# Designs tried in a protein design run: designed miniproteins, single chains, continued (4). Part 98

Each design is a single chain, and the fold is of that chain. pLDDT is the mean over its residues in the fold that is shown.

## One batch from the design tools (miniprotein)

Design m15396
Fold by ESMFold2-Fast:
Structure m15396 (fold): chain A 80 residues (1-80)
Amino acid sequence: SPLEQAEALVTEMLALVQEVQTRDLSVEEIEALRARFDALYAQARALTPPEWQPQLDALYATLRATMDRQLARRRAAEAA
């Protein structure tokens, strides 16, 4: 079903966030994972019924903020 496909994409999004949090990645590597994460979100949203889109949007915002914080920390470390 479209909802099961959306759930699989969300599982992939969670795996990317975990990778960014647990691995010593370069700025370029985090930017690439973030681009993939944004693409997965767009696909998952298209497959998600309108009534569930606010919950997906909230999850995306929370996870994306985590990725953005890790990217900012890595950028600061590389600038030092």
Scores: mean pLDDT 90

Design m15397
Fold by ESMFold2-Fast:
Structure m15397 (fold): chain A 95 residues (1-95)
Amino acid sequence: MSKEELIEKAKEKVEEAKKALEEGDYETALEKLEEAIKALKELNEEEIKELLLEAEIQLGLARIALSLGMEELVREHLEKAIELIEKAIKILEEK
């Protein structure tokens, strides 16, 4: 898969995650964001490694919050993960 195809795949997964989050489908939002991070990791770009690690931590916290029924924390952590992933995508597109 090309760099452009991996970036496009990540963007598509982020938009799918945003839609799932709006619908209250937190499990689907988590799955789509994990797929976006996986696509971006295949690029092996040093500049985004910290952002992707932070995004993975946010997804882990969202899963814990979901298991505890803490919906507001699930949304907060998923929104933070989306922001981190979108920031990584912007860095990749500017080069």
Scores: mean pLDDT 87

Design m15398
Fold by ESMFold2-Fast:
Structure m15398 (fold): chain A 88 residues (1-88)
Amino acid sequence: MDEELERLINSIKDPLLREAAEAFYKIIKEKSADGIKNVKVTEREGSIEIEINGLIFYLDNNFKLLGVSSKTKSLQPIARLIILASKL
């Protein structure tokens, strides 16, 4: 499981999006070890929303990043950077 997810992250061509995905994976891995207390997954029609520590990732059924948002103003620049990186 870990190796496959790590491989998927390393397949991301955009270096900023890859760095963000590595941080995301680290948070998931650490939270999974201790029990996922601050992760929320919401299924939508044709998409999946994953919330971790106030960052919300919008993915389609093929795990393509559709968008990123933030619940806090302090994380908004990071969300905007991830979206910008995904368009490069």
Scores: mean pLDDT 60

Design m15399
Fold by ESMFold2-Fast:
Structure m15399 (fold): chain A 87 residues (1-87)
Amino acid sequence: SVADTIITYFRLGAHEVRESSDPEATKALALARLRELARQLGVSDEQIEQILALAQEFFDTMIASGMDPEVVRAELAKAEEKLREIL
């Protein structure tokens, strides 16, 4: 489903940020790629704005925690729930 594809992308984005020497640059690239992916999947502009706002908070919270595994796990669970509500 569209929701499962976007959720998988959030999980991949978290992994890329964790492995990155520049988390902020990796976050910016992940957000740009997420916008394009959602657009290609036929997600509405209103839903894309909601997804990107969620992704911004998601990455900011994880980066602020220093990519703490417990925080990452909790943020992924929260993002999955909210993405299923949006999509």
Scores: mean pLDDT 87

Design m15400
Fold by ESMFold2-Fast:
Structure m15400 (fold): chain A 98 residues (1-98)
Amino acid sequence: SSGAEEELRKKIEEEIEESFDRMWLTLMSQYPFDESDRKYLRRKGLSDELIDKIGKKINELLAELDKNNPNASSTERVEALRPKVEELIEEAKEEQEK
């Protein structure tokens, strides 16, 4: 009985985290990489060196998107950037774990 309640709480926490991840991707796709993005990535357990590397690459991706599609909607920006940004974070986590 205790285990079922703990499992439900864990599932809710996972769904909340997934919602935060989606919200961050939406906000990040609209604005240059800043301190709020650094805080988000530190929360994911990334080192400052890896955060600096990711931030530079995110700004390059944002600049490329602005050059190629300056009138992109919020949805179009997220669709273009999400897979690339998720890949950058995954690669950084793998590099850190070795």
Scores: mean pLDDT 82

Design m15401
Fold by ESMFold2-Fast:
Structure m15401 (fold): chain A 89 residues (1-89)
Amino acid sequence: SAEQAAIEATTARLKEAQREGEKAGLTDYSPALRAALVELARVTGKSLEEVLEQLKKVSRNENEMLARAISELVLLTKDKQIPAAAIKL
């Protein structure tokens, strides 16, 4: 129950981030990638544009961008539930 509650809390946060990414015009990207970009911008203090451009420079495709964004979020936030929560988007 504690693990389930933690996953649900992280999922709710990522769903809100995904909605903010949609409002910001990231509609060409997957819901999970939109959420990851918004959360990375929030956590790092960088703009969405800066986070997106930095990930594009080191990634060959959107799947690599998502994997890198999720890995960076886990490292920065220490939230181990992010990968499981992102699958639910």
Scores: mean pLDDT 86

Design m15402
Fold by ESMFold2-Fast:
Structure m15402 (fold): chain A 67 residues (1-67)
Amino acid sequence: GKGEEAFKKAAEIARAALQAARDADPDGEVTQELEVEGDVVKGIIRHGDLVVKVEVDLAEGKAKVEI
């Protein structure tokens, strides 16, 4: 469904950004946080100085990725 497609796209963008950060700083500290509010899933992943914020609205099929 739309939510699944939005989630897959957000995950792909986040993975690409995190892989680039790992390639630039392989010894960087990695932390992750996940919050679920109803049908909205929010994730914050840090690798060194890079912060990737992901928000996926499963009901609306919308995704937002901030790097």
Scores: mean pLDDT 76

Design m15403
Fold by ESMFold2-Fast:
Structure m15403 (fold): chain A 61 residues (1-61)
Amino acid sequence: SVEDEVLALVEELAEKHGLSPEEKEGLKRMARILTRSLLAQGKSREQILAVVRTAVEAEIA
């Protein structure tokens, strides 16, 4: 599912940037909420992944 792909992306970025387990769980919660909202808006898989990546990268920065 798109949600599974989003969560895998968050895990990859969290590991790459050395985030704590607590930070990773926070990002996963944000990503799930964002994914659900974008799906409800009819956004494509590619649009959802792009938006989530941008949001996660902004949070890490």
Scores: mean pLDDT 86

Design m15404
Fold by ESMFold2-Fast:
Structure m15404 (fold): chain A 81 residues (1-81)
Amino acid sequence: TSQASTYIDNGDYQQARQQATSSLQQNPDDIDSLSLLGLSLYQLGDYQQASQYYSQAARVAQQQGLDTLADFLLQRSQDLS
């Protein structure tokens, strides 16, 4: 997660995507990794996949009772669809 965030800050979106994907293999419900993967895909122009990962992050946030975060992530997903 920390390394993926560093790649985002440096504009290395492909590296951020790879690192976030690796983190999700260990924890598929990691909201931070799902959100960073969505952001990386958005910056790479893959709006459909970015929307799907934001939607997944929203569902996980909702399951954890993080309603404000879930609404924010769902709105980002819908804006890209």
Scores: mean pLDDT 81

Design m15405
Fold by ESMFold2-Fast:
Parts: structure tokens; C-alpha cells; sequence
Structure m15405 (fold): chain A 83 residues (1-83)
């Protein structure tokens, strides 16, 4: 179950990364919203920390800050693995 959730998260995260790599901000935000909806549907105990990481990713996408985006995405992945 948790491994399948991490795989789905990785697939959705890849959609966000691919959109960011193309410079397609609208597609990146749409993919990030899909990721957020999926994560929240799982009702994680560390929900507030996960939401903060997702907000940091969105802010980085809007700013075009790829380093901040990857730092926030690594944080999000670790939080999901700990849940």
C-alpha cells in the first residue's frame, strides 16, 4: 500500500518536474494541484508540513527558482515517506 502510494506520488511529481523543465508554468501548477489533491486524499498525519512543502514548490514555480523547487520537492518526498 505505502509503496504504491509512493509510486503514484513519484509519477505525479514527475509530471510537475517535466512541466517545470519545459518552462510551462500553467502545466506545472496544474500538475502540482493534482499532486496536492492526491496527497490530501490520503489524510496524512503530517498534513500541515506537507501543505507547507507544496506551497513552497508552487512559490518556486511562480518565481522560476528551480533550486528552491527541488529543495521543496525533496522535503515533500521525505515527509510522505515518513507518514
Amino acid sequence: KKLEDLKKFSELGREVEQAVARGDRDAAIAALQKLKDYVLSKKPKNREEILKAIDEMEAAIRAGDRDAFYDASVRLFKLLAEE
Scores: mean pLDDT 79

Design m15406
Fold by ESMFold2-Fast:
Structure m15406 (fold): chain A 89 residues (1-89)
Amino acid sequence: SKPKSIKKERTVDSVEEARDAMSEFLDEVIKDNPDKAVLTITTSDGATVRITFEGTSPEQVREMRPGLLDLVEGVALSRTTVDEASVKS
């Protein structure tokens, strides 16, 4: 009867930190089956990824888990390996 919500915000400097943040969030969503869950990941370069689950079953989150881990890893990798010195316009 009590509404259950999960909200997590993480600033990440590495692929490992992004993966850990997503993994912890997904594990809590699967375990707790909240009415709403939100994760915001911000890279050191200020790129932001926000994921919201509403009305999603634990089974659906579990099936999406590998793809979501790959997604945040790719975003973190793209941002942590590029700087102004490397991108000569």
Scores: mean pLDDT 72

Design m15407
Fold by ESMFold2-Fast:
Structure m15407 (fold): chain A 59 residues (1-59)
Amino acid sequence: MESQEIVERAARLVREGRGQEVTEEMKRYFEEGNFEKAMDLGVGVVKAAVEETVERRLA
């Protein structure tokens, strides 16, 4: 539940060109020892990149 919310938010921010904010938030979570949330943000970034690659290859 919480993990999926973080993943979708990260993917949305990347699509909006706000990937730097996602990267900074990941660094903060790693510094806090919150590896679970940091990994969820990473999954969101990968999801956005994969979806964009598929869309551009079909165009």
Scores: mean pLDDT 76

Design m15408
Fold by ESMFold2-Fast:
Structure m15408 (fold): chain A 92 residues (1-92)
Amino acid sequence: AEDEELRAELERSIERLREMGFDVKTATALAAVALALRYIGDALDEVFKENKDKKDLTFEEFAKISEGPFAEANQRARRVLELGAEIEKELE
């Protein structure tokens, strides 16, 4: 189910980029990278929001509390890139 949602979002982004004049291969690569980076950015924003009242966080403490959200974001980012490569292969 999640793969279907990610693929649909990728396909919508690819169509938008193609309407802007990008070729399908470039549009697919840009869409996949942009979506992957967005998930990483969303995870970072969530960590900051949950810890806004912790003004004295050390680097080590921040790294430790971010491990979970970043691990999930990295897995999702990797899956988006894999789906992008799969779409590109289907178009060739």
Scores: mean pLDDT 76

Design m15409
Fold by ESMFold2-Fast:
Structure m15409 (fold): chain A 100 residues (1-100)
Amino acid sequence: MSPEVLRAQMDLGSAQVALAVLIVFEEDEELRERLREILELINKAIEALDAGDLEAAIEYAREAAEKARELAEEYPEHRSLLEKVAELLEEAVRALERAR
């Protein structure tokens, strides 16, 4: 396995766990729905990576990172965690781009 692909898998998994925990404790239905949308994109990136589709994995992870950044601006109370999720996803994208 490529070290870059392994790094991307670890970063995607860490982002997935962090976001899943936030969703479990979130009471705002609108925010929960938007968090679930980001989680779905992370899951699609993981599925694409497992299938060997690096381009699809990059696109899903990039979209998830952009949505996490946008959500961090709208919800200051969750900014720190959402910025960390975005950073993990952005690191996964960079690792996958190096694996090309």
Scores: mean pLDDT 88

Design m15410
Fold by ESMFold2-Fast:
Structure m15410 (fold): chain A 110 residues (1-110)
Amino acid sequence: SDVKEKTTKVLNLPDPELVLLTLKRIHEAGKHATEETKEELIATVEPLVEALSHPDPEVRLAAAEALHALAKHLPKEALAGAVEPLERVVREDPDPEVREAARRALEAIR
């Protein structure tokens, strides 16, 4: 998917400001997901899961919040690949705010 390729490229940039802006845009789009936009939003799930491993806790937090928003509107099958990464963040992330956001995302998927 073009959306997946573009999202993956931006989230792997060394500039945390551009990464955060992209994650905030996905989060907002997830809140207002329609049937027409669901396919494009599904394409962002894998890049968001990769962003949960980012060294910047602000990026990991934004990725968890975006996954939480998507979980409200996307089918559970589209988010199946996020379950194990989110469970790992809940158990192992040094930032308690990131752990709480991941927990909320996980509860929304389940």
Scores: mean pLDDT 78

Design m15411
Fold by ESMFold2-Fast:
Structure m15411 (fold): chain A 70 residues (1-70)
Amino acid sequence: MSPIEQIKKEAIERVNELRERLDSGEITEEQFETELSRLLRETADRLRAAGASTQEIRDVLMEVVSLANS
């Protein structure tokens, strides 16, 4: 697996975990938004460090945001 694919996979796993915690009532919507913002920033930084293009970063972040809204 490429570094970019690994970072994407980890981001998807983390957003799914955050959704489960929100849906179970373990965290509030405000806490979810804070953690999601952190995840998006960390994911973008990791993708840039791995040599991802602007388009690849955008595509990964859009997928994570889409899953967060599911």
Scores: mean pLDDT 86

Design m15412
Fold by ESMFold2-Fast:
Parts: sequence; structure tokens; C-alpha cells
Structure m15412 (fold): chain A 74 residues (1-74)
Amino acid sequence: GLVRALEEAGKLVRDTIADSPLTKEIAQDVADFLKQMGVIDDDMANQVISMLTDYGNKGLTVRDAIDKGIEKEK
């Protein structure tokens, strides 16, 4: 589900880009990593990209956007 996808995204970004501004390019890269891992399909990847891009447009970092997405989907 989406919560698990975001938890795996949080693990992937922890040591590299967690504190970076969330751009559309970073949202796409996160979704691509999750697809490569078999965690999400193309439809869920589009949902992840859309949600993360919306949070990025509000000025959230990659970590904060992932955490907020998890809390919203609980």
C-alpha cells in the first residue's frame, strides 16, 4: 500500500537527500526507486509523484513530505 511505499522511500533517502528541497525531479527519482524495488506499480508511482510534488510546492523537504504523506494515509 501507499504507507509502505512511503516508509521504503524514507529509508532510501535517509543518508543522501532527506534534508534537500523536494523537487519534481526528486519525486520522480523516489518513485522510480520504489518501482525498481517492486514496492509500487506505475499507477501508485503517479500517486506518489503527485503527492510529493504537492508537498514540495509547499516548501517541504524530502523527509518532511514523506513523513506527512505517511501520517495522512494512516
Scores: mean pLDDT 76

Design m15413
Fold by ESMFold2-Fast:
Structure m15413 (fold): chain A 69 residues (1-69)
Amino acid sequence: DEEVLRAIAAAFQAASGVPEERALAALRTAIELLRRGASREEAAAALAERFGLPPSVAAAIVELAEALL
């Protein structure tokens, strides 16, 4: 549900200062990577590289994406 993902992205912007659209794109990418069989560590590394996220934020997004599967 896109509205749920946007609400989570907005919460990340409020908590970490990461722009909502970047958090949203990262969250969608994490869900796709996990669905393709990537590990949490592989997904977090990919998000940090692709979206320029701090490692802690990338890991948190991956953890939430896994919970949403």
Scores: mean pLDDT 83

Design m15414
Fold by ESMFold2-Fast:
Structure m15414 (fold): chain A 67 residues (1-67)
Amino acid sequence: SLSEEVEKAEQEVYDATLEDPERGKLLAKEYQEKFSKQPAGRTAQSMIEAAYEKGLQEREAAEAAAA
């Protein structure tokens, strides 16, 4: 279902961003484009954007803690 697909995409974007922010950003854009073509895509796009931002913040916090 779309809901399961969105949940999977959110997790993939978050995990990818933690490993490589550039990869996470590209993956988020691909999923946002995919979901933009769906009737309920606005919520899905918001969730994907939030997953990317969360991953980026967690990575930055970890780098700051290591300094």
Scores: mean pLDDT 79

Design m15415
Fold by ESMFold2-Fast:
Structure m15415 (fold): chain A 65 residues (1-65)
Amino acid sequence: SRAAEVEAALQAEIARDGAGKGVVSVSGDEVTVELDSPSATSYAATAIRLIAVGIEFGVSVRIKE
């Protein structure tokens, strides 16, 4: 489903460079990511990529630390 594609894309972005860890929860067109990062810079970089994925798929992405 589209939800599975969105989840996979978000998980791939979280896994990039190994800087962040996170849990992705998808419910229809709403996505929540619980993101944990060792630094504010790593958090910000990953958050920007996650938001970009949301825009590309046309879903609402909410990021929590």
Scores: mean pLDDT 74

Design m15416
Fold by ESMFold2-Fast:
Structure m15416 (fold): chain A 103 residues (1-103)
Amino acid sequence: SSDTRLLERFIEQVRELLAEARALGLEEAARHLEEAIRHLRDAKRAVERGDYQAAIEHIDEAIEHLRRARRIVAPVDPELAMRLGILEGLLGILRGLLKLTYG
């Protein structure tokens, strides 16, 4: 489905930002990005089984972990923080669309 493809793209984008956070030695931010990836994978599995409520809950957890990573990254690498903020916004849009369609 289009929703599972979008979630897969988000997972790939967060993995790229995780590699950058690791290269900067930002271990706490990296842990939050790993948790965001875990929740996005769980959201994808939930969508695949038609459990949109569980998918929304996992997306909300992923957004919170991205937000925490962004706060840690912002004073070290403002450009990386901006890219994390864009992903937070795009995931928020997906979350809203899922809620309107299935919630």
Scores: mean pLDDT 92

Design m15417
Fold by ESMFold2-Fast:
Structure m15417 (fold): chain A 68 residues (1-68)
Amino acid sequence: SASKKAAIERTVKVLRDRGLISEEEADAILELVRQGKEDEAIEKIVEALEKRFGPTTAKVARHDLESA
């Protein structure tokens, strides 16, 4: 959906701007969104958040992005 794509794009931009993912990782996630692979894009965001903040934060982010 347009809302889900917008939510992923906003999240990727925030993570990139805060230095939590690389520009290359951000570009890869945005490419997945352009291909209609929204679930794969969410998985990449969740993986990045889990590495930095642990599984609880990652689960919350998954729910928010999947619900958009």
Scores: mean pLDDT 83

Design m15418
Fold by ESMFold2-Fast:
Structure m15418 (fold): chain A 77 residues (1-77)
Amino acid sequence: MDKSLKNNEAMIEAAKDNPLLRAKQYENMGTLYEIEKKYEKAAEYYRQSANDYRSVGDEERAKELEKKAEEMEKKAK
């Protein structure tokens, strides 16, 4: 099983009361899947991260991650 994925899942659970920290963990998950060329999963996690950034008022970072998710979806083909 993927140790990096499991470790990030634990970090997301620990950050449930901190949307900004959770956004960072989702962003890290997206990056890990992008490196593994699992672009569909990368896009999913980048969108989750964008939603959490938007919830804390960081619209600029949310838009950046939405754009990155769209790029991943194009690569997933």
Scores: mean pLDDT 78

Design m15419
Fold by ESMFold2-Fast:
Structure m15419 (fold): chain A 76 residues (1-76)
Amino acid sequence: MEKVEKLVEELLKRIEEVLKESKSAEELAKKLQELMAEFYEYIDQNLTKEEQDLLREKLIEIGPKVQEMIDEWLKK
């Protein structure tokens, strides 16, 4: 479903932006929490239950990639 795929792509892009802008692990954690809170609010307001379930599956699939991005950032 194109709508869900676009949301995942936008989330990944915003995570990359947060990683680039963050100067400390504490700032990164705070910004990621804010990003995820905004993302879940958007989902609740704009997606059906079926689209939300599909999105959760997609988020599980990208979890390892996001963790790798964070781990690489923490090494710097």
Scores: mean pLDDT 80

Design m15420
Fold by ESMFold2-Fast:
Structure m15420 (fold): chain A 130 residues (1-130)
Amino acid sequence: VRTETFSQEDMIRILREESKVSPAYAISILNAIIAGQKLDAEILTGLKTFEEAVKAMLELLEAGRYAVATEVLTRLTLERMKENLTPEQLEKAKERLKKALKNEIKWLEENNAAPSIIEAVRRALEVVEE
């Protein structure tokens, strides 16, 4: 038996209505969306804009691919950071994001979260480490 904080339908609705909100909101959604399993890197190929990333993310969520949606949100966040930060600030921001993701993985493991949730956050960490 498992308790859910958000339904998939609720997450899809929020993303559709607020798709153009700040990167901070995108990372908040990233933390809320985790129930799928395997990462599909092919779907992420060619994403360049916020609108394209949001459309791909909504399609993946509607297909139940939460791990892939988590990676898409992480890439979107990094692109926004790159656009708004100097190279020095970007390096520091990436280090903070890596630390936050590592702490989240540790918390999830200590609280017996589903393996699919832990793996989604690990994939996000790999994207930041690129």
Scores: mean pLDDT 55

Design m15421
Fold by ESMFold2-Fast:
Structure m15421 (fold): chain A 100 residues (1-100)
Amino acid sequence: SPELEELRARILEVHRRLKELAEKYGIDFDLPTEEELLALSPFEQAKVVLDTAYRLGLELPPDTPEEVRREVGRIMREAGRIYQEVLKLLGKDEYLAPPA
C-alpha cells in the first residue's frame, strides 16, 4: 500500500529524530536499531517508535531544557499520529471512529 509505505517512511524519520536528539543532548537511552525496527510489521513498527518516544520523555533529567522537552513532545505527538493512522489502515481502529 502506498499509504503504508509513506507511514513507514514517517516511522523511520521519527526513529532518526529520537536517535539524533538522544545523541545531541547526551541522553543515555536504549533505542531499537533500524534493522530491528524494519524487521517488524507496520503496526509493531508504529507501536515501538511510540513506546520509545514516551520512554525517552519519561527518562529526561529534571533539569532538561524546556526546548528539548518541547521537541520530545513534538516527536511523541507525531509518533501517536502515525500509530493512529496505521490502526485505521489495518482496520484495527476499534476506538478512534464512532459507529456511523
Scores: mean pLDDT 77

Design m15422
Fold by ESMFold2-Fast:
Structure m15422 (fold): chain A 87 residues (1-87)
Amino acid sequence: KLVEKAKELAEEGLKLAEENPFYGYGKLETARKAAELALEGKSKEEILEEARKYIEKGAEKVEKVYGKEAAEEYKEGGLEALEELEK
């Protein structure tokens, strides 16, 4: 179940954020967005596509405020969560 996997990833992201805030937050935000889209009735394909765009936009915002390295960590966490959701 995609929602259950998203919940697991969100919990993992929150824990990881204690040591690497941007990486953990990227994972958490991706999982949260995927769960939201699933509750809206989106297909798995639509969820993965929209979540990817959400991570890219989030990384752009992080770069503007916190710089390139923070944005790269955020994107890495988000893309890793996206790969787990695809399985």
Scores: mean pLDDT 85

Design m15423
Fold by ESMFold2-Fast:
Structure m15423 (fold): chain A 108 residues (1-108)
Amino acid sequence: SFVETLLQIENEGARMVMISLATRHPDPKVRSKFIEDLSNDERLAVESTPSIITALKDPDPVVRQTAVSGLHRISQLVPEVKDRLTQAIREATKDPDPSVAEEAKRAL
């Protein structure tokens, strides 16, 4: 899996670069899948947070909705980052796509 491949990269900086590149993949379905997989893994969730926050501004509304769900999931796994993630999710309540805005409202 993508997560298992990332965990083989011992250098944290190299992992963060790979996470950033994966979350910017040309195919929005691939971006959504990577965000989902990263936000579900406790070992990579915090490290992936900056890239997932960036995905809240993704051109594809499905990717943005997945990013909201991912950040909410990370806030449940790592309560220490909850306040920062809540601020990012609150901005997503203003998203022009109703599914993204509703997902963000449910996460607050």
Scores: mean pLDDT 84

Design m15424
Fold by ESMFold2-Fast:
Formats: structure tokens, C-alpha cells, sequence
Structure m15424 (fold): chain A 76 residues (1-76)
């Protein structure tokens, strides 16, 4: 579970930084919060650490893609 916590903090920091870079800090914070809630739910459900890490990495990637798409749509 320590590995899950480390991965979560790393991905949360990446999302927050991207939000700041794109001028969408509030959306970055929202996405980071959603990632923390996902981790908490999966851990509570008894999911294996390796599966939690895989899902966090997948959701972080999706969140970053969504932030970039949102920034592009607002610039248009």
C-alpha cells in the first residue's frame, strides 16, 4: 500500500502542475481530488495494489488528456 500512496502523490502532483501550466488550476485540483477518491474507493474495496496503481496511471493519463482538450477548446 505504500507503493500505491507514492504513485497517487506523484500523479496528483503531475495533474496539478499541468493544470497550472494550462491556466486551469481549479480543473487540475478537481482532477487531482477525483484521483484521490478513486484510490480510496479501490483500497476500501480490497483491490490489489498492482491493480490500483495501474488504474491510477490510466486515470491520470485520461485526466491530463482532458485538461489539454479543455484548454484547447477554451482558446478557440
Amino acid sequence: MEEVERTLEEKVEEIRRLGEELGLPAWGEYAARQLRELAEDMIKAGEPAEKVIEELERKARIAKEALRALAQSRAA
Scores: mean pLDDT 82

Design m15425
Fold by ESMFold2-Fast:
Structure m15425 (fold): chain A 100 residues (1-100)
Amino acid sequence: MLSAEELRERLIKGLESAIEQLKEIGKKDPSLSEELLEKVIEIYEEALRLVKEGKLTEEAIRKLEEQVNEILPDLPEEVATMMRLAIAEIREVLKELKEV
């Protein structure tokens, strides 16, 4: 099992990589408006901030999930899938951090 520090570092790297991938998707997918892309990136940046500051809690994850759910119907399927998977991964990491 990874240490709590290694789990956080991996999640940080994953979120940073996802933000860069989203910027590239935004350049290629005309169905993803600049406004929607900015909202998606803001949600990822908030998640990244919470992880970096050690403020990742079940309540914080619920708030992120609510923000994701508000924009999901307007997102391209690729982006919607990325956001759902990111929330699931964040939840798994939080569970591991509580057990380590």
Scores: mean pLDDT 81

Design m15426
Fold by ESMFold2-Fast:
Structure m15426 (fold): chain A 65 residues (1-65)
Amino acid sequence: MTEEELIASLREINKMLSKPGTKITSSQLNFIRDKLEETAKRHGVMSPEIQELLEKIRELAKKEE
């Protein structure tokens, strides 16, 4: 996975989570975040933009507590 692919995936997920009527549990959000973070670490594509997007997913998971 390239950095561009990872950023695009994170943005798409974030956009889906921001849509009215989308119900995703904090457990599902944490699972998605962890898998994306692992992928970023394995491919060495950890830029500030990726960190910001991962943090936004974390904040969304917190709101679903």
Scores: mean pLDDT 67

Design m15427
Fold by ESMFold2-Fast:
Structure m15427 (fold): chain A 93 residues (1-93)
Amino acid sequence: SLESLELALASFVATPNKEKLAEQLQDLANILNSLGYQAEVEVTDDSVTLTIRGLSPEERQLVRDSIEALAKKLGLKVEFEEDEDGLTITITL
């Protein structure tokens, strides 16, 4: 539900420590999977990507707003890509 998604996002505490960012996103992905979404994290040398499937348009907006607000506080670059299957969030380190 939207309320469950909001609670999951509120539990996410991003850090400017690059080593811990991937771990925090993986923890968020695990919570989202427990709520019935399909979430996965991929790590590269320059970025961390979170892909979430099963979100409604309203839930996608909530995720974008929450992640964008966190990225602004940390000075991180974030990009969003949407298709019919899901939302992809790329954070550049």
Scores: mean pLDDT 77

Design m15428
Fold by ESMFold2-Fast:
Structure m15428 (fold): chain A 70 residues (1-70)
Amino acid sequence: SEELERHIREAVEAYRAGDVQAAALHFSRAVSLAIELGDPEAVGRAYRAFAEVVENPIAREDLLKAAEQA
């Protein structure tokens, strides 16, 4: 889904720009859309994309575990 990929991209870009609230909003929308579409691979992709940019190692590990369970 182009909308799903757009939300993942916007979340990553917002986080890198320091806009944590915008990043959280776009990430949440990407995950919600992936769940609504019944696409567990897309859920995992959203979590993995966000894990790549998050600097806190504990938060990164939690996101990667969520991706594996999706």
Scores: mean pLDDT 79

Design m15429
Fold by ESMFold2-Fast:
Structure m15429 (fold): chain A 111 residues (1-111)
Amino acid sequence: MVRTAEGEAEPAESEKDKKVTVTIVIPLRAPADARRVTGTLEAEVENAKKVTGTLFVSGVEPQTRTVEAKDEKVTLTVTAEDIPPGARAALSLTVEGKAKVKKAKGTIVLE
């Protein structure tokens, strides 16, 4: 059975030469037959230089994807495989620069 959960983070700001991290904790546990977790982060950022999405799954090494911010809307997809039964998942968005995170939404899909 495919399971999907969503979460949002509150707006956050970074001062120059610092990072701001918003974390979206998804209240979803992997069923015994789940093999993959795919996390999708959608964010509106201002004055960013780099945006990094991190998928945390208990029992698995964190997976990351970094993009340069070109526009105010950024979408990042990160996947983890071979997940243990009962694993919990969380998504983090880290923005570098004198940046603001206006909105951040995370979606997790279990397969």
Scores: mean pLDDT 71

